# Ledger of designs, part 88: designed miniproteins, single chains, continued (2)

Each design is a single chain, and the fold is of that chain. pLDDT is the mean over its residues in the fold that is shown.

## One batch from the design tools (miniprotein)

Design m7054
Fold by ESMFold2-Fast:
Structure m7054 (fold): chain A 62 residues (1-62)
Amino acid sequence: DFEELAERIARVVLRANEHLEPERRLQLAKDAVRDWARAQGWSEEQIERGLEIVDRIFQEEF
């Protein structure tokens, strides 16, 4: 499930970069999901949904 993978990548990147400013952490997490998604051949719609998941996790957990 691409959504579950996006959630895992987001949590890993946000957690690894907790020492950085919030906006920088968020950008790194979005870049990581986007880069991974493109490498895996996700559609643009799936990438957009993955980025929405990153925003949600950031707001709820970080």
Scores: mean pLDDT 85

Design m7055
Fold by ESMFold2-Fast:
Structure m7055 (fold): chain A 70 residues (1-70)
Amino acid sequence: MAAEKAGEIYREILLKSAPEAVELLKNNDRKKLYELGIKEYEEILSKTPDPEFRKIVEEQLEAYKKVLEK
């Protein structure tokens, strides 16, 4: 199933960016944290062939972009 591979890709990308996310949290840089999250989701979408998982990630990406417009 493609969902298992999608989950592993998601986890790998999040772990790879975790040090940057921690630093942004320490600096209270909320905007850059959301920008990092958007970048992570875009990378996941580029690597994930599962259409159901892509839909979930696209919805989450939309939510993050909506937060940034405020």
Scores: mean pLDDT 73

Design m7056
Fold by ESMFold2-Fast:
Structure m7056 (fold): chain A 74 residues (1-74)
Amino acid sequence: MERAERLREQFRESERAGLETARRIGASEETMELLREGLRLGYQGAVSGDQALYDKGLELLREAVKGVQETKAA
């Protein structure tokens, strides 16, 4: 129970910080969607114990971060 609560708080903070940063930089809606989906799948995988789902979430988050970095470079 405590682990699930901690994970929920971590993913919620990550979503808030990531979306706020991406929006400030003017990241595309595509990048914002990848960030939301990655965090959602990562959280779901973490609380359900589905490693494959968690890994998929992390992959989407990496793509979102890359999109944010590309926006910053433009």
Scores: mean pLDDT 75

Design m7057
Fold by ESMFold2-Fast:
Structure m7057 (fold): chain A 61 residues (1-61)
Amino acid sequence: SAEDDARRALAQGERLFAQGDGAGAATAYHEAYKIAAEHGLPLVEEARRNYERALAAASAA
């Protein structure tokens, strides 16, 4: 389902972020955000905030 796809992308982003890969995490979180936004899922705000956090981390490196 779209929700399962969004959750998998969100989980992938969390793993990459934990490994210090801010750019990879941002890509995965952006995918989660896109799926969540397109399907009206409750994950939209969580994915957006995590995407912004990962972008900030990537820019600081």
Scores: mean pLDDT 84

Design m7058
Fold by ESMFold2-Fast:
Structure m7058 (fold): chain A 116 residues (1-116)
Amino acid sequence: ELDEQIQRFIELLKKIGEVEKQIDELEKQGKYEKAKELGEEFVKNNPEVELVELNSGTVYLILKPETLQQFKQILQQSTEEQIEEIEKALKGIRSPALALQLIGAIIDAKIAKRKA
């Protein structure tokens, strides 16, 4: 069960990295509306994440608060080796805001394990 939850999160992070790459390419071409449509379609199929639009018309993905809480719970139950596996999946993440959410959760989990 825990291994399945970890693998589901790793697959989610991989899917996010791939869609972020496509969004970046569209935004580089000035195709902000198409980038937003791609992001909206991704969120519809992956309800764990939400789409944020900036005043510039650019978009990025973040984890919903409930998804971030689930991620933190998985990290608390995970071994150091499992956390390292999750950290490797973060290398594909392009959004600074999403990367900060994920890195923050990992740091919190490592601190909690050290205090326990």
Scores: mean pLDDT 85

Design m7059
Fold by ESMFold2-Fast:
Structure m7059 (fold): chain A 72 residues (1-72)
Amino acid sequence: MDKEKAKKLVDEAIEALKAGDTDRFFRIMAELKKIVGKENAEKISNIILEYFAKGDFDKAREAALKYIDEIG
């Protein structure tokens, strides 16, 4: 599994949300799904959106990247 590519997609997804580009966010999540699988992509998406709703982008990133490191 390409964890470095998955981490880059997380950073791109967070930037899309900061820009208010929800369509781009979901396209990036679809690319992430191809790398980590549906279940892991859904968990990562939920982590990002939960912390984003709290206004904590740094924790969104840290939690999502930690989850990727713990896959497999």
Scores: mean pLDDT 85

Design m7060
Fold by ESMFold2-Fast:
Structure m7060 (fold): chain A 50 residues (1-50)
Amino acid sequence: SGLEGMVGFFEDQIEILRKYAEQNPEDRDTVEEFIKEIRKQIEILREKGK
């Protein structure tokens, strides 16, 4: 389904953000908040896919 592709896209974003945080420790807390929001969106999409 299209939702699976969307989940994959968000998972890719999390990987990019983790890499960014490794190189920019001063932004780590902000990046962790963005990852939290993305994970929340993945959860919502998975709920819709049920």
Scores: mean pLDDT 83

Design m7061
Fold by ESMFold2-Fast:
Structure m7061 (fold): chain A 87 residues (1-87)
Amino acid sequence: AEEKAQLALQAAQMAEQTAQTAEENKDKISKETMEKLYKDAQQVQQLVQKQLDDAKKQGAPQSILDKLQQAVQRLQAAAQRLKEVAE
């Protein structure tokens, strides 16, 4: 459970770094590649959301639930940034 929460936070950090790199290199990255990065971020968000829902059903400690919820929120923000750059 803790390992999954830690991996989710790492995935969120990677998505945030990808969004920053995309914003800095907007003119050097194709629209097709930007759309793919956005879709990839959305898929990771959906997977982490499912992990959060499963953890809630299993009665995971609040500390694990808080980490997963934070990862979901950070992934949502990163995906939104990628969507704006893809436009």
Scores: mean pLDDT 84

Design m7062
Fold by ESMFold2-Fast:
Structure m7062 (fold): chain A 95 residues (1-95)
Amino acid sequence: DPAEERERRTQQLRARLRSLGIDGSGLSLEELEARLLAAQRELIEEDIKKIEESLKKRDTEAGKEHLKMLKEASKQPTPEEADKTIQEFLDKLNS
């Protein structure tokens, strides 16, 4: 049932936003997805800044690859695609 799936996704997105300290009450599904994407991009930008500062102190190939991945994740159009970009990078590090 598309309506039941939409409601489940709405509740899941509100729960995820709440875990980030963001109130998702009163938002539509589309607004929740946009707000989560914006919050993920804010976190990615903070990580980018931390890696750039680390690279100024220690110029490493691993740090450059991590920075490149975070920049690619920040360009993704959906939260799920951003998560996938990060997960694929982590999988390569563990291989």
Scores: mean pLDDT 79

Design m7063
Fold by ESMFold2-Fast:
Structure m7063 (fold): chain A 64 residues (1-64)
Amino acid sequence: SEEEKRLAAEAAANHALAGAQGLNGLSEDATGEGRIEGNKAVATGKAGDVVVEGEADAERLYKA
């Protein structure tokens, strides 16, 4: 299903963000268009848009 595909993308996004050197977070001082929409976090970096579902994961991204 599309949900299963999205979960895989979320895991990959977390992995990519851990090594990315262009992302400063999602909300404050994010590189490009960092934003949080409901339960989804979106950040723009060298690899393009990164989408993470879940508020807990969103907080992890900009706190990392």
Scores: mean pLDDT 48

Design m7064
Fold by ESMFold2-Fast:
Structure m7064 (fold): chain A 84 residues (1-84)
Amino acid sequence: SVDDEALKKIKEGIPVKEDEISELTLEIIRILQLIKEGKIEEARKLLEEVKKKYPDDERLDKLEELIEKGETDIFKILEEMLKV
């Protein structure tokens, strides 16, 4: 499952150790990093792979929605993901 506390820490600029976060949360961080770098196609491909492993995750659905709408502000993406 997605680690709420890890995502909140990232949004607040608090450092998170890799051993404190789930594999799913780490993959979400990688997707956000690709978006920040403007690599939107790579972010979409990685998200598609992650959704195949975690098909019932509402935060992955929200992340997909935001990417399809053209949202590139990772702070706003994190805010919207934390609401669900």
Scores: mean pLDDT 78

Design m7065
Fold by ESMFold2-Fast:
Structure m7065 (fold): chain A 76 residues (1-76)
Amino acid sequence: SDEVLEKVTKAFLEAAKELNLSGNLVAVALGRMIEELKKNPYESAEEFVEKALKKILESVGLKQAEELVEKTLEHL
């Protein structure tokens, strides 16, 4: 849903800012998150972050994937 996408995007951007991630990495991760949310239904932002976000972040080569997932959950 658009609400899940909005909540996840806002929380992820706040978490990425706290961890000083590069804008290029953030943009690539956001693109893959949007693709995943369009292809598969998630009931909540929390479900997406817990079940999908870590795998997406690891797929883009983010070594801090677990910390970024935890920070994203804190901002939901």
Scores: mean pLDDT 81

Design m7066
Fold by ESMFold2-Fast:
Structure m7066 (fold): chain A 95 residues (1-95)
Amino acid sequence: MEVAEKMEKEMEETIEQAMKTVEEASKALKDDIAKEKEATQAMLDALNSIGKKVEEVFKKTRAEDNEIASKMFDKAKETVLNMGKLMNEAKEEAY
């Protein structure tokens, strides 16, 4: 139970940090189109971070609580979609 609660909190923190990184990168992109490569790299780094955390959560919680692991995976997926939307909006405004 403690492990599942800790993994849920760490997943939420990972999602918040990834989203914040993408939001900051998208804001920089809106100001300067030359930041597109940097923003794309920030998106890839955020996706990699979320992916690694999803794997860790699934591996550690699978034996204890598959439902928690599934919910965290769904939240990560939704976050990835929202990050993509932010990047597309930033590119449109930068252009």
Scores: mean pLDDT 74

Design m7067
Fold by ESMFold2-Fast:
Structure m7067 (fold): chain A 107 residues (1-107)
Amino acid sequence: VDELVENKDNPEKLIELVTEEAARLLGLSEEQTELARRLTEAIVNGDYARAAALVRELRAAGLSEAQVTAIVLLATAARVALISTDDPEITRRLVETLLEAARKAVA
């Protein structure tokens, strides 16, 4: 949470942090981790057409709907941190809510 907010002006670092957390949370293989990185990059950049294609690839690579949902929520938390500048407390709360939703999706 703090790392996403602290690095909000660095999209490459946000993508790295989310990819590492997704791999850890979901026990991803190296191939699944690379697809998760690409999905995170697409979402952080707002390329939702590419994100939809990558969701299909992750499902084909053996991830459940819940696991893919967790990656999308983690990536969305990074995008919220990146684009939200007006209120640090609201941004932090939104990021915390999305990260908790990601954890609950795979519980």
Scores: mean pLDDT 80

Design m7068
Fold by ESMFold2-Fast:
Structure m7068 (fold): chain A 84 residues (1-84)
Amino acid sequence: DDEAVKKAEEAAREIYHLALEKGMPEEEALYIGRAAGWGTYLAEQGNEEARRLVEELRRAVEEGDFEKALRLAEELEKLYEEER
C-alpha cells in the first residue's frame, strides 16, 4: 500500500529530525526514526499496539527521554518482526 509506505517514510523522517534536534546521536536518531516508520506502517495496517507505541515514542523523544525512546523503539522493532 503506497499510502502506508508514504506515511511510514514521513513519520521516520519527522522523528529522526526531532531526535537530532533534541540532541540524540545520529546512529540512535536513525534507529528511532526507523522504528517510528515500522510502527506507522503497522498502524496503517490496523495494528492498535503499533499506533500506541509510535505515539509513546514521539512523546519520549519530545520530552528528551532518550532511554525510554530507545526501549520503545526496541518494542516496535520486535512487533514489526513478529508481524511478518
Scores: mean pLDDT 86

Design m7069
Fold by ESMFold2-Fast:
Structure m7069 (fold): chain A 100 residues (1-100)
Amino acid sequence: MEVEVPESSSEANALIQSLKAGESVILIAPPGVVTYIITLEKNNLKLTLLSGDEVTVHNLETKETKTLKVGESIILPANHTYNVTLHSEKEPAKVKIEAL
């Protein structure tokens, strides 16, 4: 499992787009509020919050929003663009992203 600290949405998106089915990466964001804009082209993704306070996933096309707490997961359908916002006040936020 690869662990990365992306400095930009472009870097996070490139990393996620490189995943093959069954591969996963853990993204680490510093404490605070960090938003990544992610476009999914090929695979559905499973996103799980591992640490931090919460992650909010907003689908830019459907306008659907879901908030996850630690240990919760969501499936993100391919061919959509998402705002993924990580909230953590005291510790780095960690999100596991798995290509399905």
Scores: mean pLDDT 78

Design m7070
Fold by ESMFold2-Fast:
Structure m7070 (fold): chain A 81 residues (1-81)
Amino acid sequence: MKVYVSITIKGKDNTVEDARELEKLIRGVPGVLSATAVLMDDGSINVGVVARDEKAAEQAIQAAKEWAESRGLEAESTVLR
């Protein structure tokens, strides 16, 4: 069953290049069907993810968290059911 995930990377100093890098990283996760990252006006990044299954959704969330942690940033995720 497909899984829809929303991921938010908090921060005021994220760039369009950061959003593109994160989008490409998540799109590279096996079982991710689509991912779109958007830089928000407050500098946060919102990523919408469509995963093939729950395993792929978990891997996408983990990749985003590791990316954020490497930058000293906070990541939040919500699974849409």
Scores: mean pLDDT 86

Design m7071
Fold by ESMFold2-Fast:
Order: C-alpha cells, then structure tokens, then sequence
Structure m7071 (fold): chain A 71 residues (1-71)
C-alpha cells in the first residue's frame, strides 16, 4: 500500500537530484543517485532503466518520472 508509494516518491526525489547533478557536471554523483533510485524500483527492465538514464542526462525530469510511473 503506502510503502510502494513512498518508494516511488523517494525514487522521484533521487531522479531530481541526479538530473541536477548531471546539469552541474557531477556525473559520478548523478550515476550513484540513479543506482539508488533503481534499487527502489527492482521491477524495471534494463531497457526502461536505460531510457530513464537518458532522460536524466538530457535534463528531462518529467520524462524520467513518467517512465517510472508507467513501468
């Protein structure tokens, strides 16, 4: 119930932080934050994880969040 929603909210927060880190050029921090977000979402396929990473790198947080909510 609430635990799933809380995990998704935490993952979205981590994606926001990762997007900010990429925009600031801190790629190591961004990758670590993405790995933390994906650990909260073990049901995601490699393909969806790659699409989320691409969206974060492009600064498209809205697309990254949508991919999480749809998968």
Amino acid sequence: EEEERERIIRAMELLGQATRAYLQGDFAKAEALLDEAFALLPHLSEQVKAEIRAAVKAGDLAAAVRLILEA
Scores: mean pLDDT 80

Design m7072
Fold by ESMFold2-Fast:
Structure m7072 (fold): chain A 64 residues (1-64)
Amino acid sequence: GMAEAAEAAGERTDRAVAGALARGDLEGKYQAAVEGLEALKRAGASPEDLARVERGLAQIRSLL
């Protein structure tokens, strides 16, 4: 069904992003960090964890 297709698409996207990170791709790292930050915010992560991801994003963005 549509829900199953959406879940499969999400899993494929997450795997592709993880693969880009493993290869040291800066663009892939930036995309993964943006998605990770949004996921952490929705999960109610600590301010410390959020700040850590935001600092990583700022560093990667300075190289783009």
Scores: mean pLDDT 68

Design m7073
Fold by ESMFold2-Fast:
Structure m7073 (fold): chain A 86 residues (1-86)
Amino acid sequence: SKTEELRRRIEAYEEEVKKAVEALKAGTATEEQKELIAEAEALLRELLAMYRAGKPLEEIAEVLSERFGVPKEAALELLTEEINEE
């Protein structure tokens, strides 16, 4: 499903960011890895700001949809699954 595709893309992104952070700590980070860290920090900051401001999940899903190249509906489904225990 597109929701599972998004989940896999987020997991792959998290692993690449983790590798970039470890490389930065070791002093071996490439310029591309430094860019990835900066982009990940900006994305996290944006998503947290939207969540704290009480933005609808639909608006947060739009940001994820744009960033990961998946339909907004898939991003909304994933957010609903992660946040809603019902």
Scores: mean pLDDT 79

Design m7074
Fold by ESMFold2-Fast:
Structure m7074 (fold): chain A 87 residues (1-87)
Amino acid sequence: STADLKKALVDRVMRELLDHAKKHAPELVPEVEKRYREIRAIEDADEAFAAAKELLAELTQRGVISEEEGQRILASLEAAIAELDAA
C-alpha cells in the first residue's frame, strides 16, 4: 500500500540518521535508537513522517548532520512522499 511505502521511506531515513549519529555523535546513539524505535512503532505513516522530520531537524540543530546534508535528506524524503501521494 502507499502507507507501507511511506513507512519504508521513513525507516530508510531513520537508519540514515542513526548512521550519522554513530559517525559524528556516538554519545547520542542511545537517544537516536530510542527515537527510532518510537517512530517505527507509529502506525500512521504521515505521523511517522512528521516525527522523522522533527528528529532530522534536531540532529541538524545539534551539529550531528550538516545543514547541506540535512536539506538533502529532507528534500529527497519529501519528494518521494509527494510522488506516492500523487499516485
Scores: mean pLDDT 85

Design m7075
Fold by ESMFold2-Fast:
Structure m7075 (fold): chain A 100 residues (1-100)
Amino acid sequence: SMVEEARKALEEGRYDEALELIQKALDEDPTNVEALILMAEVLLRQGRYDEAIELLEQALSHPNLTPEQKKRIYQLLAEVYRKLGDTEKAEKFEAEAKKL
């Protein structure tokens, strides 16, 4: 799938290619949770923390998230807030991830 190809591109540091593949997946389905999570992960690796937070919050608003998807979103939010120096928010999201 485009999401699987984008994940490979991200793992290989090909961020522009990953974003193009993710955008193509989101053009097909704007509510694609896996694509939103993966885009946030790319943005996080690029240091685009505010944009990553917006996408992760969008993903959390999805009505039918699996426990595994929620855990991944909370883990990524915790990582972003650690990078921003917001220890209180990072610990809050780490605690939410541990409940799942």
Scores: mean pLDDT 87

Design m7076
Fold by ESMFold2-Fast:
Parts: sequence; C-alpha cells; structure tokens
Structure m7076 (fold): chain A 71 residues (1-71)
Amino acid sequence: SSQAFEYAAKAAEYLYKGDFEKAEKYLKKALSLVQNEREFQQLKHFTLGMLKAQHASEEAIEFAEKVFEEQ
C-alpha cells in the first residue's frame, strides 16, 4: 500500500539522522501493512535503495536489513 511506503520513507529519514528507535517504529508500522511476499520484497528494495541513494551509514543500512530479517 502507499501508506506502507510512506512509513518506510519516514523510517529511512530517521535512519539517515541516526534515530534508530524512531526508524524501527516506522519500519515496523510499514511492515504491519504488508499483505504478501511480493509487497514485502518491494518495500525492502525501496527502503534499502533510498538509504544507499542518500549515502546512509553502513550501520543504518545493516540496521534496516536486520529489521526486515526479523519478519
């Protein structure tokens, strides 16, 4: 859903700023709206793509990957 991607974008913003607590909160909100495996992979690709495009830290990228792996 569009709302899932909006929450993921907000999570990416917090990850870029180093606010991992708020990032996890918004990323989990995004994941709660995922209905199937295809949407999950699209959300993961979108989130990691945003972080890489914005040159986020390796720690931020690894944190996001860990949250996706816990689902």
Scores: mean pLDDT 85

Design m7077
Fold by ESMFold2-Fast:
Structure m7077 (fold): chain A 74 residues (1-74)
Amino acid sequence: SDEERRRLALEAARTLEENKEKLLQEVKDYVQKFVDESGTEEAKKVGDALLELAEKHLKELMDMMAAFKAEAAA
């Protein structure tokens, strides 16, 4: 049970790490579409701020996942 949970967690972390660029690109595409459809300077500023926060939080999540993976592999 415990060993199976660790194995599943490692596999999930690996899958997330492999797909991080795709996930970030999908967020960027969605935000860009919102900005383009809104056509306002305010929407562009909000979009820029959201992308910066998304990149920061995704990096923090990936760093935590990498640390977890390293600890579980040791």
Scores: mean pLDDT 75

Design m7078
Fold by ESMFold2-Fast:
Structure m7078 (fold): chain A 91 residues (1-91)
Amino acid sequence: MREELRKILEEMIKLIESMKKFNEEHPGGVKATIESLRQAQEQIDELDEKDLVRSLADLAEQMAKIAREIGDEELAKKFEELAEKLRKLLE
């Protein structure tokens, strides 16, 4: 699970960084979110796995909604796919 979570965290950060390029009107919020995910990567071995997975799934679902609102349907689908992968890790 930890190795899968490391890969998902990196993929999520990459997608959010991509989103920042499309929504420079709200750069502070995007930066704070990326910084929180970087902190989670550094603390991953100390965090409860299921709590981390739930938090990341919720974030991915929220980011998918934001991506769709800014007109990036492909980015929204990528976040939805990450959320689904994370939800399956809870089963």
Scores: mean pLDDT 75

Design m7079
Fold by ESMFold2-Fast:
Structure m7079 (fold): chain A 85 residues (1-85)
Amino acid sequence: MKLEIEFEAESEETAKQLAKEIKREAKRMGLEVEVTVEGNSVKVVAEAPTQEELERFLLRARSIAQKLGAKVVRVWLGSGEELPL
């Protein structure tokens, strides 16, 4: 299953720091992630066997973004299931 999250940071430096912290958290959780930084924007694609692992990752990624002052602009879960609002 795939989870896509897009963040917008206040600055490119904050976006780079967000990407670094998200990669670190994914590694801690044993998840494979692809993180792309474009200016102030950070795009994260995570893959896991179960939705539960992706939902735990999403919660942690949101917490990291909140600490860094970045906003979540998009969340997509690849099973076509209901997006958490």
Scores: mean pLDDT 82

Design m7080
Fold by ESMFold2-Fast:
Structure m7080 (fold): chain A 101 residues (1-101)
Amino acid sequence: MEEAKKRALDVANMLDMVSQSSTDPQDSQTYRDYADQIKKSVKNNDFVNTAKILRDTAVYLTGQSQRYSSDKNFVGSGIYQDLADRALLAAKKAEEAAKEL
């Protein structure tokens, strides 16, 4: 349970950081919306919803990674892929916590 919360909140904090560094207002708002949804579901101990949000977040971040790769921004691509992988791990931990409740 504690590890699931920690990993989900770590992802939310990283989303807040990429939101602040984003030059696209729509992307910035999307990152912030995912971060806020994760924080809210964790606060409510809703690990089923936390896992769903984290999986949706990972899909979005993988799409961003692919977009950056297409633009030949391989550093940006790597950052978003790392964040996507962290979101998937956090989702798995949230799914495990949901089964224990």
Scores: mean pLDDT 85

Design m7081
Fold by ESMFold2-Fast:
Structure m7081 (fold): chain A 81 residues (1-81)
Amino acid sequence: ELDKLTARSQQMYDESEKSYKLGLEGLKKSRGEALMHVNQSYGSYLGSGRLAEQGPSDKKSQDNYDKSKALYEAGEKALAE
């Protein structure tokens, strides 16, 4: 069970990072495109949070949640600038 939780948590983080990078590239073209990708990153961050709640002692799930949160917050900051 923990292995599945950890793997899913890693997937959610990878999706958050991909969405964040696409958001930064989108910002060069339009703010609307960047916003769409940042919103997708937020969805992945929330998903990783739900997985972390299922395994509060699983350090990898907690770490992936923290990383996903940081990526979402960085994307929001980039949009605000």
Scores: mean pLDDT 67

Design m7082
Fold by ESMFold2-Fast:
Structure m7082 (fold): chain A 73 residues (1-73)
Amino acid sequence: MSPEQRHYKILAEASLGIAEIQLYIMKKAGASEEEILERLERIEEKMKPILEKMSEEDKKRIEERFRELREEA
């Protein structure tokens, strides 16, 4: 893995962790499924440029976790 790919992987994993915490807080505060999905879509869109800098394997792992978060909404 290149140093650049490693840095973007760390950034993506950190961003995903923050997103998971945000979604958890939203659910705890009584946010609707629609509000949670809208927030998740916005986060995914902002992360696309980061994912494109990662290795294909690591990108797929992050995309899979976003799919799981959508199913948990």
Scores: mean pLDDT 81

Design m7083
Fold by ESMFold2-Fast:
Structure m7083 (fold): chain A 87 residues (1-87)
Amino acid sequence: MAMEEFRKAFEEYVALLEELKTLAADDPRAKALRAKGPELVKRLEELFEKLSKEDRLELVREVAEKEGLPEEEIEKLLKELEKEIEA
């Protein structure tokens, strides 16, 4: 199921970003994590394209809620994505 694969890949990406926040820019670990970033983003994009409109909107909502975005910002984001998908 593409949504489950996306969630796993996204969790890996979030974990990578969280580690990067704790490391100095010149840390060798930060360099290794940054090198993995584009690969994870490409995988996320490929998986996202396989999702239905409803799954995409649900996933973006879940991510935004976990990141602590205000409901107003989440609604704006979902509305813009819905317009883009419908176009």
Scores: mean pLDDT 74

Design m7084
Fold by ESMFold2-Fast:
Structure m7084 (fold): chain A 65 residues (1-65)
Amino acid sequence: SEAAALGYPEDLVRTVEVLREHGVVTEEQAKEAGISEEFFKRLDKDGDGKIRPEELIPAFREHQV
């Protein structure tokens, strides 16, 4: 999990870009944007195959504290 922190900013930025364009990130959109499957599955806590903006807000705040 600590090793995943090194990839977090890159995957997070790509996820935000997809959200700006589509309002949600599906597995297909994540693959096209180069977001790792591990990162996607970590944010998709509900297992519904979608990442919503609400799930990204905590991740962005973590690197401020």
Scores: mean pLDDT 67

Design m7085
Fold by ESMFold2-Fast:
Structure m7085 (fold): chain A 104 residues (1-104)
Amino acid sequence: GASRKNLTAAARPLVESPGNLGLTLGDVLGFLHVETGFDLEKDVVGVSKIDLTKYNPYATVSLLHALLALFNYLAVTSLDGWGLKAYAANVKGRGADPANTSLG
């Protein structure tokens, strides 16, 4: 299986370009909330709290690291827990392969 370090690297394209998987960041976070009880607004970032113009660069980096840790956790869990199983089954030319858990 992929190491945690490799899974963190695989999560980076999803954070930087979620559209590469045909999913939005909101879709992935929604699935994660349903499966793990994680609430981005309550636990990390509220919609009213995403005004980054009032935060220093370190606050933005901390948010990115939190999202990478979240997606790393998502990448370690089963496809059923991610909701990505349903998407993968419908992706033309890829198929639903549980051995291929890369997010990028």
Scores: mean pLDDT 41

Design m7086
Fold by ESMFold2-Fast:
Structure m7086 (fold): chain A 71 residues (1-71)
Amino acid sequence: MEAKEAVKKIIEALKNGDSKTATKLIKEYMDILSLEDIKEISKAMDDAGIKDPELVSSIVAAQLRIVEKEI
């Protein structure tokens, strides 16, 4: 499935320390990511020890997009 493929690509970028690619992919696919997908990505970022502010902002933006649909 498209969302799961996007998540796998994002996690691989995070494992490789490529926060720029991870950020780009999150922004590109944020409209199809689920809350579970965002939690998985956030965990992978923490596991990789990445502290890129742009990456963190992209994850927060994706979470807010999902929450907005509840209103």
Scores: mean pLDDT 78

Design m7087
Fold by ESMFold2-Fast:
Structure m7087 (fold): chain A 76 residues (1-76)
Amino acid sequence: MESELETLKRNKEIGRQVVDDFVVGMARDEGLDPALLDAYRRAKEAGDEAAYEELLRRLQDEVDRAIVERLRALSA
């Protein structure tokens, strides 16, 4: 049981890293708030998991908004 959970945790950690890199990449490409990206980078480097997760969530929200705006523009 525990070995299966440990494997799942490892896979989720890798998946989280991939999603993390993807979201940061999209935020940078969309020209989102550089201060938010810098704060996120510092929190990640400092190992502040709570701040890191909160900032990642905010970056995801900004990316989602940019995508919605682009979809609306394409439909106009």
Scores: mean pLDDT 69

Design m7088
Fold by ESMFold2-Fast:
Structure m7088 (fold): chain A 80 residues (1-80)
Amino acid sequence: SEKEEVLKKLLELLEIYIEGLLAKIKGEDKEVVEKGKEALKEAKELLDKYDSEEIEEELEEKFKEKDKEFQKLAEKLPKP
């Protein structure tokens, strides 16, 4: 479906953006940082083009799943 294609593209763009952020923190390749910035811009344009309500709901579900994983990891870490 078109919705699945949009979600896959958004996830790919998000991965490129995260790689750009990591490169920036490491002081590494400026080209990777610039690709990350372009990926963020393209993701924003893609969200503006499509009715984002259904996409936002699926992204929120993915974020809730990651938050549950983070909570489970926090429970296994030694208490301060």
Scores: mean pLDDT 67

